Designed miniproteins, single chains, continued (2). Designs and how they scored, part 93

Each design is a single chain, and the fold is of that chain. pLDDT is the mean over its residues in the fold that is shown.

## One batch from the design tools (miniprotein)

Design m7441
Fold by ESMFold2-Fast:
Structure m7441 (fold): chain A 60 residues (1-60)
Amino acid sequence: SEQEEQLELIKSLLEDLKEQINKLSPEEQKKLLDDLVEEARSLGLSEEQIAELEKYFKSL
């Protein structure tokens, strides 16, 4: 689906940025994750896909 393609694009972008993300403070990482979740909802991702995105982000 288009939402699955968007999820994969977001994951790819996070992978490219993982070194920078890991240098952020815990507070900054939480804010970034919250902002990403809001964007994912705006793109029409399901709650299941958003949960997968959160899991992926935490695995970086």
Scores: mean pLDDT 83

Design m7442
Fold by ESMFold2-Fast:
Structure m7442 (fold): chain A 67 residues (1-67)
Amino acid sequence: DIKLLEAMNELVNAGELSEREKEVYRLRFGERLSQREVAEKLGISVSTVSRHLRRIEEKAKKLLEES
C-alpha cells in the first residue's frame, strides 16, 4: 500500500522512529534487502526484524487514522 509506505516515510522525517527502527526501514525499503538480509546485517533474528517492521507499520497506521 503506497499510502502506508508514504506514512512510514513521514515517521522517518518527523524523527518519530527509534534509531533501530530507522535502520530496519532504510535497509528493507531503501536498500531493498529481504528480512533475512536485514537480520544478517544487523546481527539480530528475522523475527526481531519482523517485529520492528510491524511496529513501524502500527505507527504509520495511527498517523493515517489521525490525519
Scores: mean pLDDT 79

Design m7443
Fold by ESMFold2-Fast:
Structure m7443 (fold): chain A 57 residues (1-57)
Amino acid sequence: SNEEEIEKRVNYAQKLIDLGHTKEEAIQMVVPTPNLTTGDPEEIAVRQAALEELQKL
């Protein structure tokens, strides 16, 4: 589900932060800028929602 995909991206970012990456580095690795604007609209929506959740970390 879209919710599961969002959760996976947030969890991956948290692992990157735990490994010593900055929040900004982790976000860029998990939701790179091109992935926020290109491709399938549903996939773009998931990536944008994940970005919003990641910014709350």
Scores: mean pLDDT 76

Design m7444
Fold by ESMFold2-Fast:
Structure m7444 (fold): chain A 80 residues (1-80)
Amino acid sequence: VSEEEILEGVGALLAGVGKLLYKKGNYEEAGEFFEKAGEYYLKAKNLEGAKEAYLNAAKAYREAGNLEKAKEAEEKAKEL
């Protein structure tokens, strides 16, 4: 198991928690977990996973009414 595989696995787990929180209506928390997932995917050099995670974070933050964090997450996704 490489460091990249471990980082990828952590990203996937964090994204899974984000999805669960989003489904429960805990939108702000879901956004935070999706952002962390994006960071781990970037460290794992999974640009596709990172982009999807940041877009999911933006969606979650918009549902939470946190438009500033939503825009920041959208911008991170666009840079990939």
Scores: mean pLDDT 89

Design m7445
Fold by ESMFold2-Fast:
Structure m7445 (fold): chain A 60 residues (1-60)
Amino acid sequence: SMEELEKLIKEAEDELVRESIETGKIYTREDAIEKAVELAKERGFSEEEIEEIVKMIREG
């Protein structure tokens, strides 16, 4: 569902925020896409769901 995709994106961003706090580096949109795709694959999301995740991040 859309809510599950949004939740995954939020989890990926929360991880990047944590890394940013620890390292002092600002993450980019491309970093967010890469992290979200990695997590989605680990969680068993379909290729179609992964494509939707990428679109959601690029549109935001």
Scores: mean pLDDT 82

Design m7446
Fold by ESMFold2-Fast:
Structure m7446 (fold): chain A 67 residues (1-67)
Amino acid sequence: GASEEEIRKRLLELIARKLRLIGEEFDLELRIKKYGETEELRKERERLEKEREELEKELEELKEEEE
């Protein structure tokens, strides 16, 4: 199995990715409020929602590996 140090490093990397994703989601929301909901912004929202779902699955899997 993975070492505790490897699990911790991976967790920090996933947290960093989550923080970047939150920033991108916030920026998208600001752009929607400024320019209105365009087709491009709608597609970006769908992409970010998908990335969030994938990230949450990776975090869940990592938690199971710590047990």
Scores: mean pLDDT 80

Design m7447
Fold by ESMFold2-Fast:
Structure m7447 (fold): chain A 71 residues (1-71)
Amino acid sequence: APSPEELLAAARAEMDAVAAAARAEGWSPAELAQRLTALRQAFLAAHPDMPEAVVGELAAYETALLDAHAA
């Protein structure tokens, strides 16, 4: 099974790819939010025993990517 660090790194890499696509294609903040939330929910569904700290870090990273896109 992947470690919490490996899961966090993999999730962040996928989120970064989605954010990069959003910038390249001019997605609205709402479209990016929908895509990032769906990705995070899929990760949680695949890893129900994910540590609370990792869950919190993914949520914080989603917020950071949304804030960066809005700037």
Scores: mean pLDDT 82

Design m7449
Fold by ESMFold2-Fast:
Structure m7449 (fold): chain A 89 residues (1-89)
Amino acid sequence: ELAARARELGARGRALLDAALASEDKEVVLRAIAAAIRGIGEGLEAKLGGEAALAAVLARAEALLASPDEEDRLLGAGIALGVAEVLAA
């Protein structure tokens, strides 16, 4: 269940980050790169905390992805992808 949710949110995050990375606005590209790096780090740290920590980080990513703020959505995308990659490994 947790792995399936992580995969779904991770796919949404990947799509959003891919779109941002394809932007002609270098500021948007830099934000996307920063979000991806931070997301992988948060996913790895959460894995050390176990299933409850991963579930909490995934819930935060889901909430951020629903934000009206673009910066929050990019951060949520990075975290969701990071958790998905950590659980797939």
Scores: mean pLDDT 81

Design m7450
Fold by ESMFold2-Fast:
Structure m7450 (fold): chain A 113 residues (1-113)
Amino acid sequence: MEKAKKLIEEARKALSEGNYDEAVKLYEQAIKEFEKLGIENPEAYVLLASAYLQRGDYEKAVEYAEKALEIFKKEGKINPRALSLLATAYEKLGDQEKADEAYNKLLEIRKKN
């Protein structure tokens, strides 16, 4: 687990420095380390989706944001950041219907007392 956490820390630093290619590789390595431990880490997929979005790889951003949302759903959780990333990525791809679906889910979360 320590190795995966260090990879996430290094990836966050690379992302903050604008090194999106390195950030993607480090997040992917962190996910593989979690998988070796039998752990699904949805937050790592959110971070990977964010890195792909910033790199302009909108299809990959969708893929990993959806994967994060699926894992959070299994845990009984909703992640507003993953929904926001999904909506933005679909908007960039020109899929307005799917972007609107993600935005509507975000609005429903924000309406919960």
Scores: mean pLDDT 85

Design m7451
Fold by ESMFold2-Fast:
Structure m7451 (fold): chain A 60 residues (1-60)
Amino acid sequence: SEHTLQGVKAGVEKALELLKQGDARGAVTVARNALREAEEMGDEEGAKLAREALEKAESA
């Protein structure tokens, strides 16, 4: 649903903002949460974006 996709997108954006602030640990937590939500909802595109954010956070 539109609200489902928007929620995952907001989580990904928050994770990337935390990375810009130097909070890699917070970014990992938020990205993992966004990935879990996307997987529970069957949001394949959201899951892809959340995995990319998580990879960036874990390599920071």
Scores: mean pLDDT 79

Design m7452
Fold by ESMFold2-Fast:
Structure m7452 (fold): chain A 70 residues (1-70)
Amino acid sequence: KEHLKKLVEIQQEVEEETRKELARLAEEAGVSIKDIATSMSSEHIAIRNRVLRQSLKILDEKKAKLEAEL
């Protein structure tokens, strides 16, 4: 359970950073976060995919580091 708790903490941290990055990119594009999240436009999909790809890389790196420490 302690290991799972640490994984949840890492997941929450990555989710928070993802939301901040989406907010920043939405502001730069002149749209709301909701528009980025729900839009089917190629531009908004590209923004979501870029942020999600980066978040997955960070999540994987943090998980690997946690596993190495155990």
Scores: mean pLDDT 73

Design m7454
Fold by ESMFold2-Fast:
Structure m7454 (fold): chain A 70 residues (1-70)
Amino acid sequence: SEELDREILRALGDMQLALLKSIAKNLPKEEFEKLLKETADRMVARFEAEGYPEVAEEIRKRAEELLKSL
């Protein structure tokens, strides 16, 4: 179902952001910010193109929150 597919994609997006947060401990701040922005932009564009705008918006918000926490 489309609802289940959206839940799976949302979970995958959450896992990718959590992995980026873990990597942040081993990267220079500027390099991490660049990686986070590039990854978030790519994920947002793909989910929007595939018809999951709610997932894209959630990824955008979480990436912004993570950037603010740096």
Scores: mean pLDDT 75

Design m7455
Fold by ESMFold2-Fast:
Structure m7455 (fold): chain A 73 residues (1-73)
Amino acid sequence: SMIDELKKKLQEEVEKAKTLARKYVEGLRAHRDDPAAARQLAEDFLKEVSKMTPEARQAAADEVERGLRELAA
């Protein structure tokens, strides 16, 4: 049904947002001594996430927060 297709598309966008967030956090880990690279990673991540639904953006924010807590530990 059209509703099932929409639900799948929305879930795929949430999963894409989580993947982008994980890549961003791993990029920060890989470039911990490079503030210019960290800035570029943040700009690229924010540019992609700003185009997403509020639900996908929230999922990305939660994933970033989780990843940053793990990096700080």
Scores: mean pLDDT 86

Design m7456
Fold by ESMFold2-Fast:
Structure m7456 (fold): chain A 81 residues (1-81)
Amino acid sequence: SSADVEEIKRLLEEAIKLSKNEEAKKLLEEAIRYLEQGDYEKALTLASAAMLEIHEKEPENKELLDILSRALNLLERLLAS
């Protein structure tokens, strides 16, 4: 639904604000672009790549990891629909 897409976008934008890693921010910005284009598969791929980067470079940022995990779960549910 459009409400689910807006919630995912909001979570990804919050993740960008919380991250200190420039590569993760770029991946999240690209994920938002593909999300807005309706390409949920590419959005999930890019957000998942950002999660891996954050887990490696910012593992102490538990709020960021939680927010991004929630976004990924919602993206997976959109793809399962």
Scores: mean pLDDT 88

Design m7457
Fold by ESMFold2-Fast:
Structure m7457 (fold): chain A 59 residues (1-59)
Amino acid sequence: SLEERIEKARRVLDAIAELTRAGEKPVLSYERIAERVGITPEEAKELIDDVISGKLPLP
């Protein structure tokens, strides 16, 4: 559902923030983001692309 996708996008953004604070560059690795969220790297990329394109509202 849309609500589930928004929640996953929020977790993706949270993971990016956490990894960045830890000194990593998560935007260079969908695998790292996906591992933190518990989704596939492909899903992480799709969620990021959808947020950037405006298809999914920012959480």
Scores: mean pLDDT 76

Design m7458
Fold by ESMFold2-Fast:
Structure m7458 (fold): chain A 68 residues (1-68)
Amino acid sequence: MEEVERLIERLAEITGTDPELLRKSLEAQGMLSREDIARIARAIANGYESKGYDPEKIEELRRLAEEA
């Protein structure tokens, strides 16, 4: 669980979300595996890229997905 915890904290930091709120949301959806977090990070990165958002955040999200 410590790996998943770390990934949730990093995802929250990149997206500007409260880590506890993010964890509770993921728990409610049954998305607490490393694979689920990787999928979510990739989806957010793709969304940011399509909207022309900050390239640094996109790169961080892609790195997070690779680590998950």
Scores: mean pLDDT 78

Design m7459
Fold by ESMFold2-Fast:
Structure m7459 (fold): chain A 91 residues (1-91)
Amino acid sequence: MAEEQRELARRFVESTKKLLEENKDDPEKAARIGRIALEALRRWHERGFDPEVVREAAKELADYFRKVAEETGSPELKRIAEEIERLAEEL
């Protein structure tokens, strides 16, 4: 189970980063991508995914979203990154 969850999380993180990179110049789309990622991580946690798998994915996405938020000046994406980081800390 853990290996399957790790592969799913890895692909999700990679896909999310790629999608955000393609849409980072569109603030509304970037924020939507961030919110979808946060919701997915929360649902994985609620469904009993391995906490380490969720934590690793959350930390990587939070770091990436924070970087993009700094580059683009997006306050919404910055808030989303902070929420994802908080989720990782609670795991």
Scores: mean pLDDT 83

Design m7460
Fold by ESMFold2-Fast:
Structure m7460 (fold): chain A 85 residues (1-85)
Amino acid sequence: MTEAQKLGDEFEKLLEEARKKGEENPDYLRAAQAGMAYAGGVRTEEDLEKLSPEAREIGRKVAEAYRKFGKASGPLALERDKAIA
C-alpha cells in the first residue's frame, strides 16, 4: 500500500467517524467540513471555535489528514494538470 493510499484511508476513516458522531451531534459534521476548508486555505478557525471541543478535535484531525493526503498525492496530480493547462 502506498503512503498516499494509507493517508487517503485515514482521511476517509475520520470522515466516517465524524458522520457517525454527527448522527448524535451535528457539530461533528460541521467540524469535518470546516477542517477540510481550512486545509484548503479557507480561514475557518472562528467557525471551529463555535463548535464543541470534541467536535473541534475531529475537525483538526480531518484538516491534518487532508493536508497530509494532499501533500502525498494531490500536488503531483495538480502540478501535472497545471503544467499542461
Scores: mean pLDDT 67

Design m7461
Fold by ESMFold2-Fast:
Structure m7461 (fold): chain A 68 residues (1-68)
Amino acid sequence: SDFERGKKVAEKILSVMTPEERARLKEAIDAKDEEEVRAILDKLKEKLPELTDEELELALKYLLSLYQ
């Protein structure tokens, strides 16, 4: 499912983030700031060039669903 794919991508992204980057991401999610979450994920694409735009979108949807 898209949810399970998004979860796996999100877990991979979180595993390569620093504690400071994870804290910033959590603050953006808690604020429901989709634009900031997307900006953080887009910057992480530079560290994870294998990630597709589809995978980033699935991870975004998964992360936003956790804090609704």
Scores: mean pLDDT 77

Design m7462
Fold by ESMFold2-Fast:
Structure m7462 (fold): chain A 55 residues (1-55)
Amino acid sequence: SRMEELLARMTPEQRATLEALIEALSKLPESVGFDEESARKFAEMVVESELWAAE
């Protein structure tokens, strides 16, 4: 899947950042409307953007 491909291309530091971001977003209150799936997709987009910017 896309997440597995991104993780395989990431450095250990980038993977740690992605995991920390997913954890932080998943801890947001439900009132914000940010569920676990949305948190993961947002984290994927951020890391993908950084990977392509850094090559």
Scores: mean pLDDT 66

Design m7463
Fold by ESMFold2-Fast:
Structure m7463 (fold): chain A 59 residues (1-59)
Amino acid sequence: KEKLDYALNAVKDKISELKTKEEQEKAIELAKKALLEMGVSKEDVEKIEKELKEYAEKL
């Protein structure tokens, strides 16, 4: 898989293991920083952040 797909799935798995909304929000924040450092565009990072937040809200 692409590096982005790998990172997204890894973060989703980590969020699923977290039991509090606070920890889930922290994981999303860290993922956003990591993606920006990897050179992912701001637009793609915002799209991924939104997807991760929606995923966490469904848990």
Scores: mean pLDDT 75

Design m7464
Fold by ESMFold2-Fast:
Structure m7464 (fold): chain A 103 residues (1-103)
Amino acid sequence: DRAALERRQREATERLREELTKEGLEEIEKLEKKNGVSNPLDEDSRREAAYSLSLRKRLESGEVQVVGAGEDEVRDYLLENDLVALDRLTSGDTVTWYVAPVK
């Protein structure tokens, strides 16, 4: 059931992004308590900074991997490996995907 698999992937992506954001927010809050708030971010910027911080840590641990692939190629790769795409970065003709396992 392709529709069910696509739904599962969307739900897993949103869940993982929120988990990363929550982890990053807790880390930022600890840093602010230690160092003070020298540059208060708006809510959206704060959430994006939190997500980026957690994503970086999971890249360092290997829980999130970087894959260079076209849009169609990445879709097949995600399905074959039970992975979801958390984010994408385009640099010139290169598309880079940040991928993580579905739990």
Scores: mean pLDDT 76

Design m7465
Fold by ESMFold2-Fast:
Structure m7465 (fold): chain A 72 residues (1-72)
Amino acid sequence: MKREEEHRLILRLIALELRIIGLEFEIELLKEKKKKNPEKAEEIEKKIEELEEEIRRLREEIERLREELERL
């Protein structure tokens, strides 16, 4: 049924969008830590880069799911 498939795709989209929000919040916390601990700036920056890469992958998945939802 179309409704069951729509529900599944919508829930997955919501979960991915919430994950991105969580990662963006984590990055902001790391940026604040970087300001307070310049000696650890390189380590923190590397962590931020890893989180930004995860966000990039999640955004790609969201676009694919949005395209599937639009086809329903």
Scores: mean pLDDT 84

Design m7466
Fold by ESMFold2-Fast:
Structure m7466 (fold): chain A 65 residues (1-65)
Amino acid sequence: SSITQEIAREVGRELRKIGDAWNKVVTGKQLIKQADKLGDGEEANALRDKGIAQMQAGLEGLGGA
């Protein structure tokens, strides 16, 4: 039925959004871990800021800030 097809499309779209958001969180954590290994210099701070931004974007996508 058209209703079943609409539900299937909505579920698929939601799962894709969750996957994309989760990937951003994972990438952000990985960047922060790399920054921590570099220390507290300009390069490390820039990488840490990038990681934090990625994590925040991912958490927003998951419905958490």
Scores: mean pLDDT 83

Design m7467
Fold by ESMFold2-Fast:
Structure m7467 (fold): chain A 91 residues (1-91)
Amino acid sequence: MIPLLPREEVLRLARELAEQIAEAIKNGDKRVPSLAVALALVLTAGGLPELAKRFIEAVDKAIQRVENGEDPEKVAEEFLKEAERILDEAA
């Protein structure tokens, strides 16, 4: 069986990755998809695959909004608020 990460560690890493994703969105960094995959893997390994799916959907929406010409800073702010909401439900 693949070992699960401790919940406290999972939520800590997820918060750090969510903040990095928000900063990457704000700055137009091409690493956003890679950071999203890392976040999804951390959450899935922590036994939270439903949260992983919600985060992937939130990141995909944010990327599409920026590609459609929306303000990256505003998109990043709204993504971070959604990320905090998702993580608070798991705490």
Scores: mean pLDDT 81

Design m7468
Fold by ESMFold2-Fast:
Order: C-alpha cells, then structure tokens, then sequence
Structure m7468 (fold): chain A 74 residues (1-74)
C-alpha cells in the first residue's frame, strides 16, 4: 500500500539522519521530490502529496540537525 511504502521510506530517511549521512539524506529528499513531481504530472495526487510530505519531513530533520551542529559551535 501507499502507507506501507511511505512508512518504509520514512524509516530509511530517519536511519540516514541518525547516521549523520547528510549527503544521503539530501539524495533521498531529491528522489522523493522527483517522484512527487512525476505523480502530480500523472494526476496521482495521493501519491504526490505523500512523497511531498516525506520530502518536507526530511528537510525539517536535516535543518534541525544542521541547527544543532551550529549551536554546538556557537
């Protein structure tokens, strides 16, 4: 199901964030944004919104981790 796919993608994304692999996190976000654009082009709005949501979640996690690193240096 779509929910199962999104759950799996969210778990993988969280693992990359926890590992500190920011390049891999950025690559996954780019992949999700690409999938979202493709689904929107096809009129598959549920899938498009799901991948847009996971991409936004990934960007939020990345921003939080970068902010934590910046605060430790200040």
Amino acid sequence: SLAEKIRKESIELQKLVDAGDFDAVEAKIDEFERKAREYRKQGKLDEAIAYETVAAFGRMLLAIKKLEEERKKK
Scores: mean pLDDT 81

Design m7469
Fold by ESMFold2-Fast:
Order: sequence, then structure tokens, then C-alpha cells
Structure m7469 (fold): chain A 70 residues (1-70)
Amino acid sequence: SPREKLEKLIEEMRKELSKAKTQEEIDAVFDKGVEKLKELAPEMSPRELFVAIAELTELYFEALKKLKEK
């Protein structure tokens, strides 16, 4: 289902971001996640898409924050 594909995408993003050590690596992971989300978007409701964007954005900024706190 689209929900299961989304949950898998979020989990993959979380794992890849945990391994990223530079802003460039974090940006690359986020860009890849956004492209995969675009592929799922036609199968999702506006609410589901909004929540997905919010969760990806939160993961991105959390990764950047951890990088800057070093």
C-alpha cells in the first residue's frame, strides 16, 4: 500500500541521515527522499502527502542540527 511504501521511505531516510556526516551528504539523502516521495504522491491523499513532507522536513532539520552541535 502507499502507506507501507511511505513508512519504508521514512525509515530508509532516517537510517541514511544517521550515517551522514556532512551537510552535503544530508542534502543528498533529503533530495533522494523527495524524489521517491514524488513517485508516491499520485497514490496519496493531500493530507497523507502533507504529513509525509512534514516528517521528511523534520528529519532533515534534526540531522542538520546534530551536525552543527559538533
Scores: mean pLDDT 81

Design m7470
Fold by ESMFold2-Fast:
Structure m7470 (fold): chain A 51 residues (1-51)
Amino acid sequence: SIAELEQRRKEVTRRMEEEIARETDPLRRDMLEGARAVYEAVLNVVIKKLE
């Protein structure tokens, strides 16, 4: 369901934010931030399609 996707999105985003906060290498941090942005963008499209 859409509610389950939103809940999963929130949980995964939180874990990604924690990983970014723990990353000390600036290049790896940038890559993780990029991955998070892509994840959010893709899920936004998927949720909108299922709406």
Scores: mean pLDDT 81

Design m7471
Fold by ESMFold2-Fast:
Structure m7471 (fold): chain A 80 residues (1-80)
Amino acid sequence: SELEKAIKNGDAEKAAELLKKRFPEVPLTPEFVRTLRAVIDEVKAQKPKTVEEIIPFLKPTPLPEQYREEVAKIILNAIK
């Protein structure tokens, strides 16, 4: 809920910190915050309806591959 709220509000810094707490292997770096902000902005603009539509936006980020599907599900739930 807190993570989904941060994503919905476009708070990329808070979203990145909450993702790091849930997935300890997520790199909490300025690059991750910047790329996560871009993903949130694009997802809010395009309003994708499936996890498969969100995953391509996560590929250019430093987010580890094993977390892409789980994070895409969180983002999808946040933008509903």
Scores: mean pLDDT 86

Design m7472
Fold by ESMFold2-Fast:
Structure m7472 (fold): chain A 70 residues (1-70)
Amino acid sequence: SEIEELKKRLREELAALSAKASELLKKYGVTIVPGEPVELTPDVKAELQKISDEALALQVRAQEELARLK
C-alpha cells in the first residue's frame, strides 16, 4: 500500500539521518544520554541542527502525502 511504502521510506530516511548524527557525535567524542543536556561546540550544533531540520522536513512532507492518500 502507498501508506506502508511512505512510512517505510520515512523510517529509512530518518534512520539514515540518525546514523549520520551518531557518527558526527562519535567523531567529536560526544555521547548522548536521553534526558541529559550535552554541551556542544557551535560547529557541531550547526551540523546537528541541519540534520534535525532535514528530519522535520521529511516528517512534514510525509504527513502531507499521507493526508492526500486518505
Scores: mean pLDDT 76

Design m7473
Fold by ESMFold2-Fast:
Order: sequence, then C-alpha cells, then structure tokens
Structure m7473 (fold): chain A 91 residues (1-91)
Amino acid sequence: SFEEVIELFLATSISSGLYVLKKMVENGKITKEQVVEEMERLAELAPEEYKEKIKELIEKLKKAETKEEVIKLLEEGIKLQEEYIEKLLKE
C-alpha cells in the first residue's frame, strides 16, 4: 500500500541520515550540538512508535561528553531504525 511505501521510505531516510551523521562525527566534520539539531529534524520524520525512542537518544546525546559516546548513541539509533525496517518488511 501507499502507507507501507511511505513508512519504508521514511525509516530508510532516517537510517541513512543517522549513518551520515555518524561518519561526519568520526571524521570531525560536525559538533555534538549540530548532531542534536539534525537528529531533532530526523525525529520529526519518524513513525510515532519510534519517535519517542529517538527522542530518548537525543536526550542522551545532549549529556554525552565524548566523541565515542556520541558515535555509540548514533549506532544505537541506526540499529533501532534497521529493526523497524526489518519489522515492516516481514509483516
């Protein structure tokens, strides 16, 4: 259905965005504050079920003090979106 296509598109777009943010952090091209801003934008595209989980990651990102913590949290966000995509594809 159209709804399924849109859900897959949005979930994939969020996953791709998080992957890019992770690579930018790893290469020192973006600050933690910029990561938070971009993740807040991506969270608005998330389905309601996962929006709250992404918001929890954003709050943890705001408290992160090291580059390694930021990378780990972005990896957790990517994993959450991958799990959602897999769920959509199997249903």
Scores: mean pLDDT 79

Design m7474
Fold by ESMFold2-Fast:
Structure m7474 (fold): chain A 58 residues (1-58)
Amino acid sequence: KKIEEELKKIDEEFRKRLDEAVAQANALPDPEQGLQTLIDGANKAVEERKKKLEELKK
């Protein structure tokens, strides 16, 4: 139960970060800047999710 609740929270935070990255990328008129913003945001979201999952394994 505890793990299930934490996994749900991690997924929600990951989704939120991805949505923010997509919104920022879409706001930029330059496709290269948009793509870079999306990549940076996605990498940050993945790294934060990985960190949270590692904490659950402890």
Scores: mean pLDDT 79

Design m7475
Fold by ESMFold2-Fast:
Structure m7475 (fold): chain A 55 residues (1-55)
Amino acid sequence: SAAEVAELARALARAAGLSEEQADAIGAGAAAGAEALGAERVTEALRTALAGAGG
């Protein structure tokens, strides 16, 4: 789940026009946050943000 959270966060960062370096940092932070806050909660927040960024 942490790997999935990192992947989703990277996808969101790229959709937002951030650099590869920033996408990597956001992915790592999201994976760490998933352990602290719960992977399910973080994944849902990222899915919602990604959907909003796409349309």
Scores: mean pLDDT 75

Design m7477
Fold by ESMFold2-Fast:
Structure m7477 (fold): chain A 56 residues (1-56)
Amino acid sequence: SEKELIEEAAKRVFEAVGENYSRAHLGAALKSLGVEPTDERLEAAEKIVKELLEKS
């Protein structure tokens, strides 16, 4: 599902760069998974990265 792909994109960015994430990292990860990086999807992925960082 789109939600699972956004979660996977966020996880990959978190594992690769952690707190040093950027919108470009999120967009590249979404595109690599076949998901168009719209503002809404970028914000959703960023929220997940922030949640992962809070738990670290």
Scores: mean pLDDT 86

Design m7478
Fold by ESMFold2-Fast:
Structure m7478 (fold): chain A 79 residues (1-79)
Amino acid sequence: KVAELVAEASKLTDPASPEAKRLLREYTELLARHLLEKLPEAEEAVELLRRAVEAAVAGDYERAAELEAEATRLLHELL
């Protein structure tokens, strides 16, 4: 899941690194824009994914997983 991948990346890179946190946010925004270009109806799910990444960056992996699960549920309903 996206939240788990984000948490995994943070563990492999010094979690105190500001560069790693900025890069993670930038990659997430790029992926979000790409998804919305193909599926505009996914806007709510993308918003939840952005919040999940911010929660993971803050170290709240449980909240990040909850937000990712909700986003996945919404995306599944659109497909």
Scores: mean pLDDT 70

Design m7479
Fold by ESMFold2-Fast:
Order: sequence, then C-alpha cells, then structure tokens
Structure m7479 (fold): chain A 86 residues (1-86)
Amino acid sequence: HMDPETREELDREVVLGIIAISGAVAKTVAARKLHGIADPEQVHALTAPEIEAARDAAMERTKEILLEKGYDPEVVEEAYAEVRAA
C-alpha cells in the first residue's frame, strides 16, 4: 500500500479536483440557464452574483459529501479555501 505521505498528497489532489469541478459545472449550468452562455471562456469570466451563488452552493454541498465519505476535514477545508481563492 501507499506511503502515508503519498496517500495524503493524492487525497489532497482528488479533493481539490472534485471541489473545483463541482464549482465549474454549477457555474456553467447557471450561466446557461440565466444568460444563455455555454462558451467556457465566457463562463470563466462571469462574476454575476447569481452565478457565484450557484458555484458557492455546489462547492458547499460537495464539501459536505466529501466529509460524509470520510475525507480528512483539514484536507477538505484547505482545498475548499484554495478553490474559493482562485
């Protein structure tokens, strides 16, 4: 089995990726519904409050699911903060 250090690194990468993807998907869905925008470049540039709220809600829900699945709370909170800051 993996060295504990390597396992923590992989869990960190996986958690970060899952949170980032959930936020990006929610932002894309909200942009399509509210503004008819499907172009990823335009979606990335959007800062409309309703789209950011959808992103935040999806990321919070994903954080809850990861915690329920037994991921380390420190890893989950760190990844969440990193994605929020990006």
Scores: mean pLDDT 74

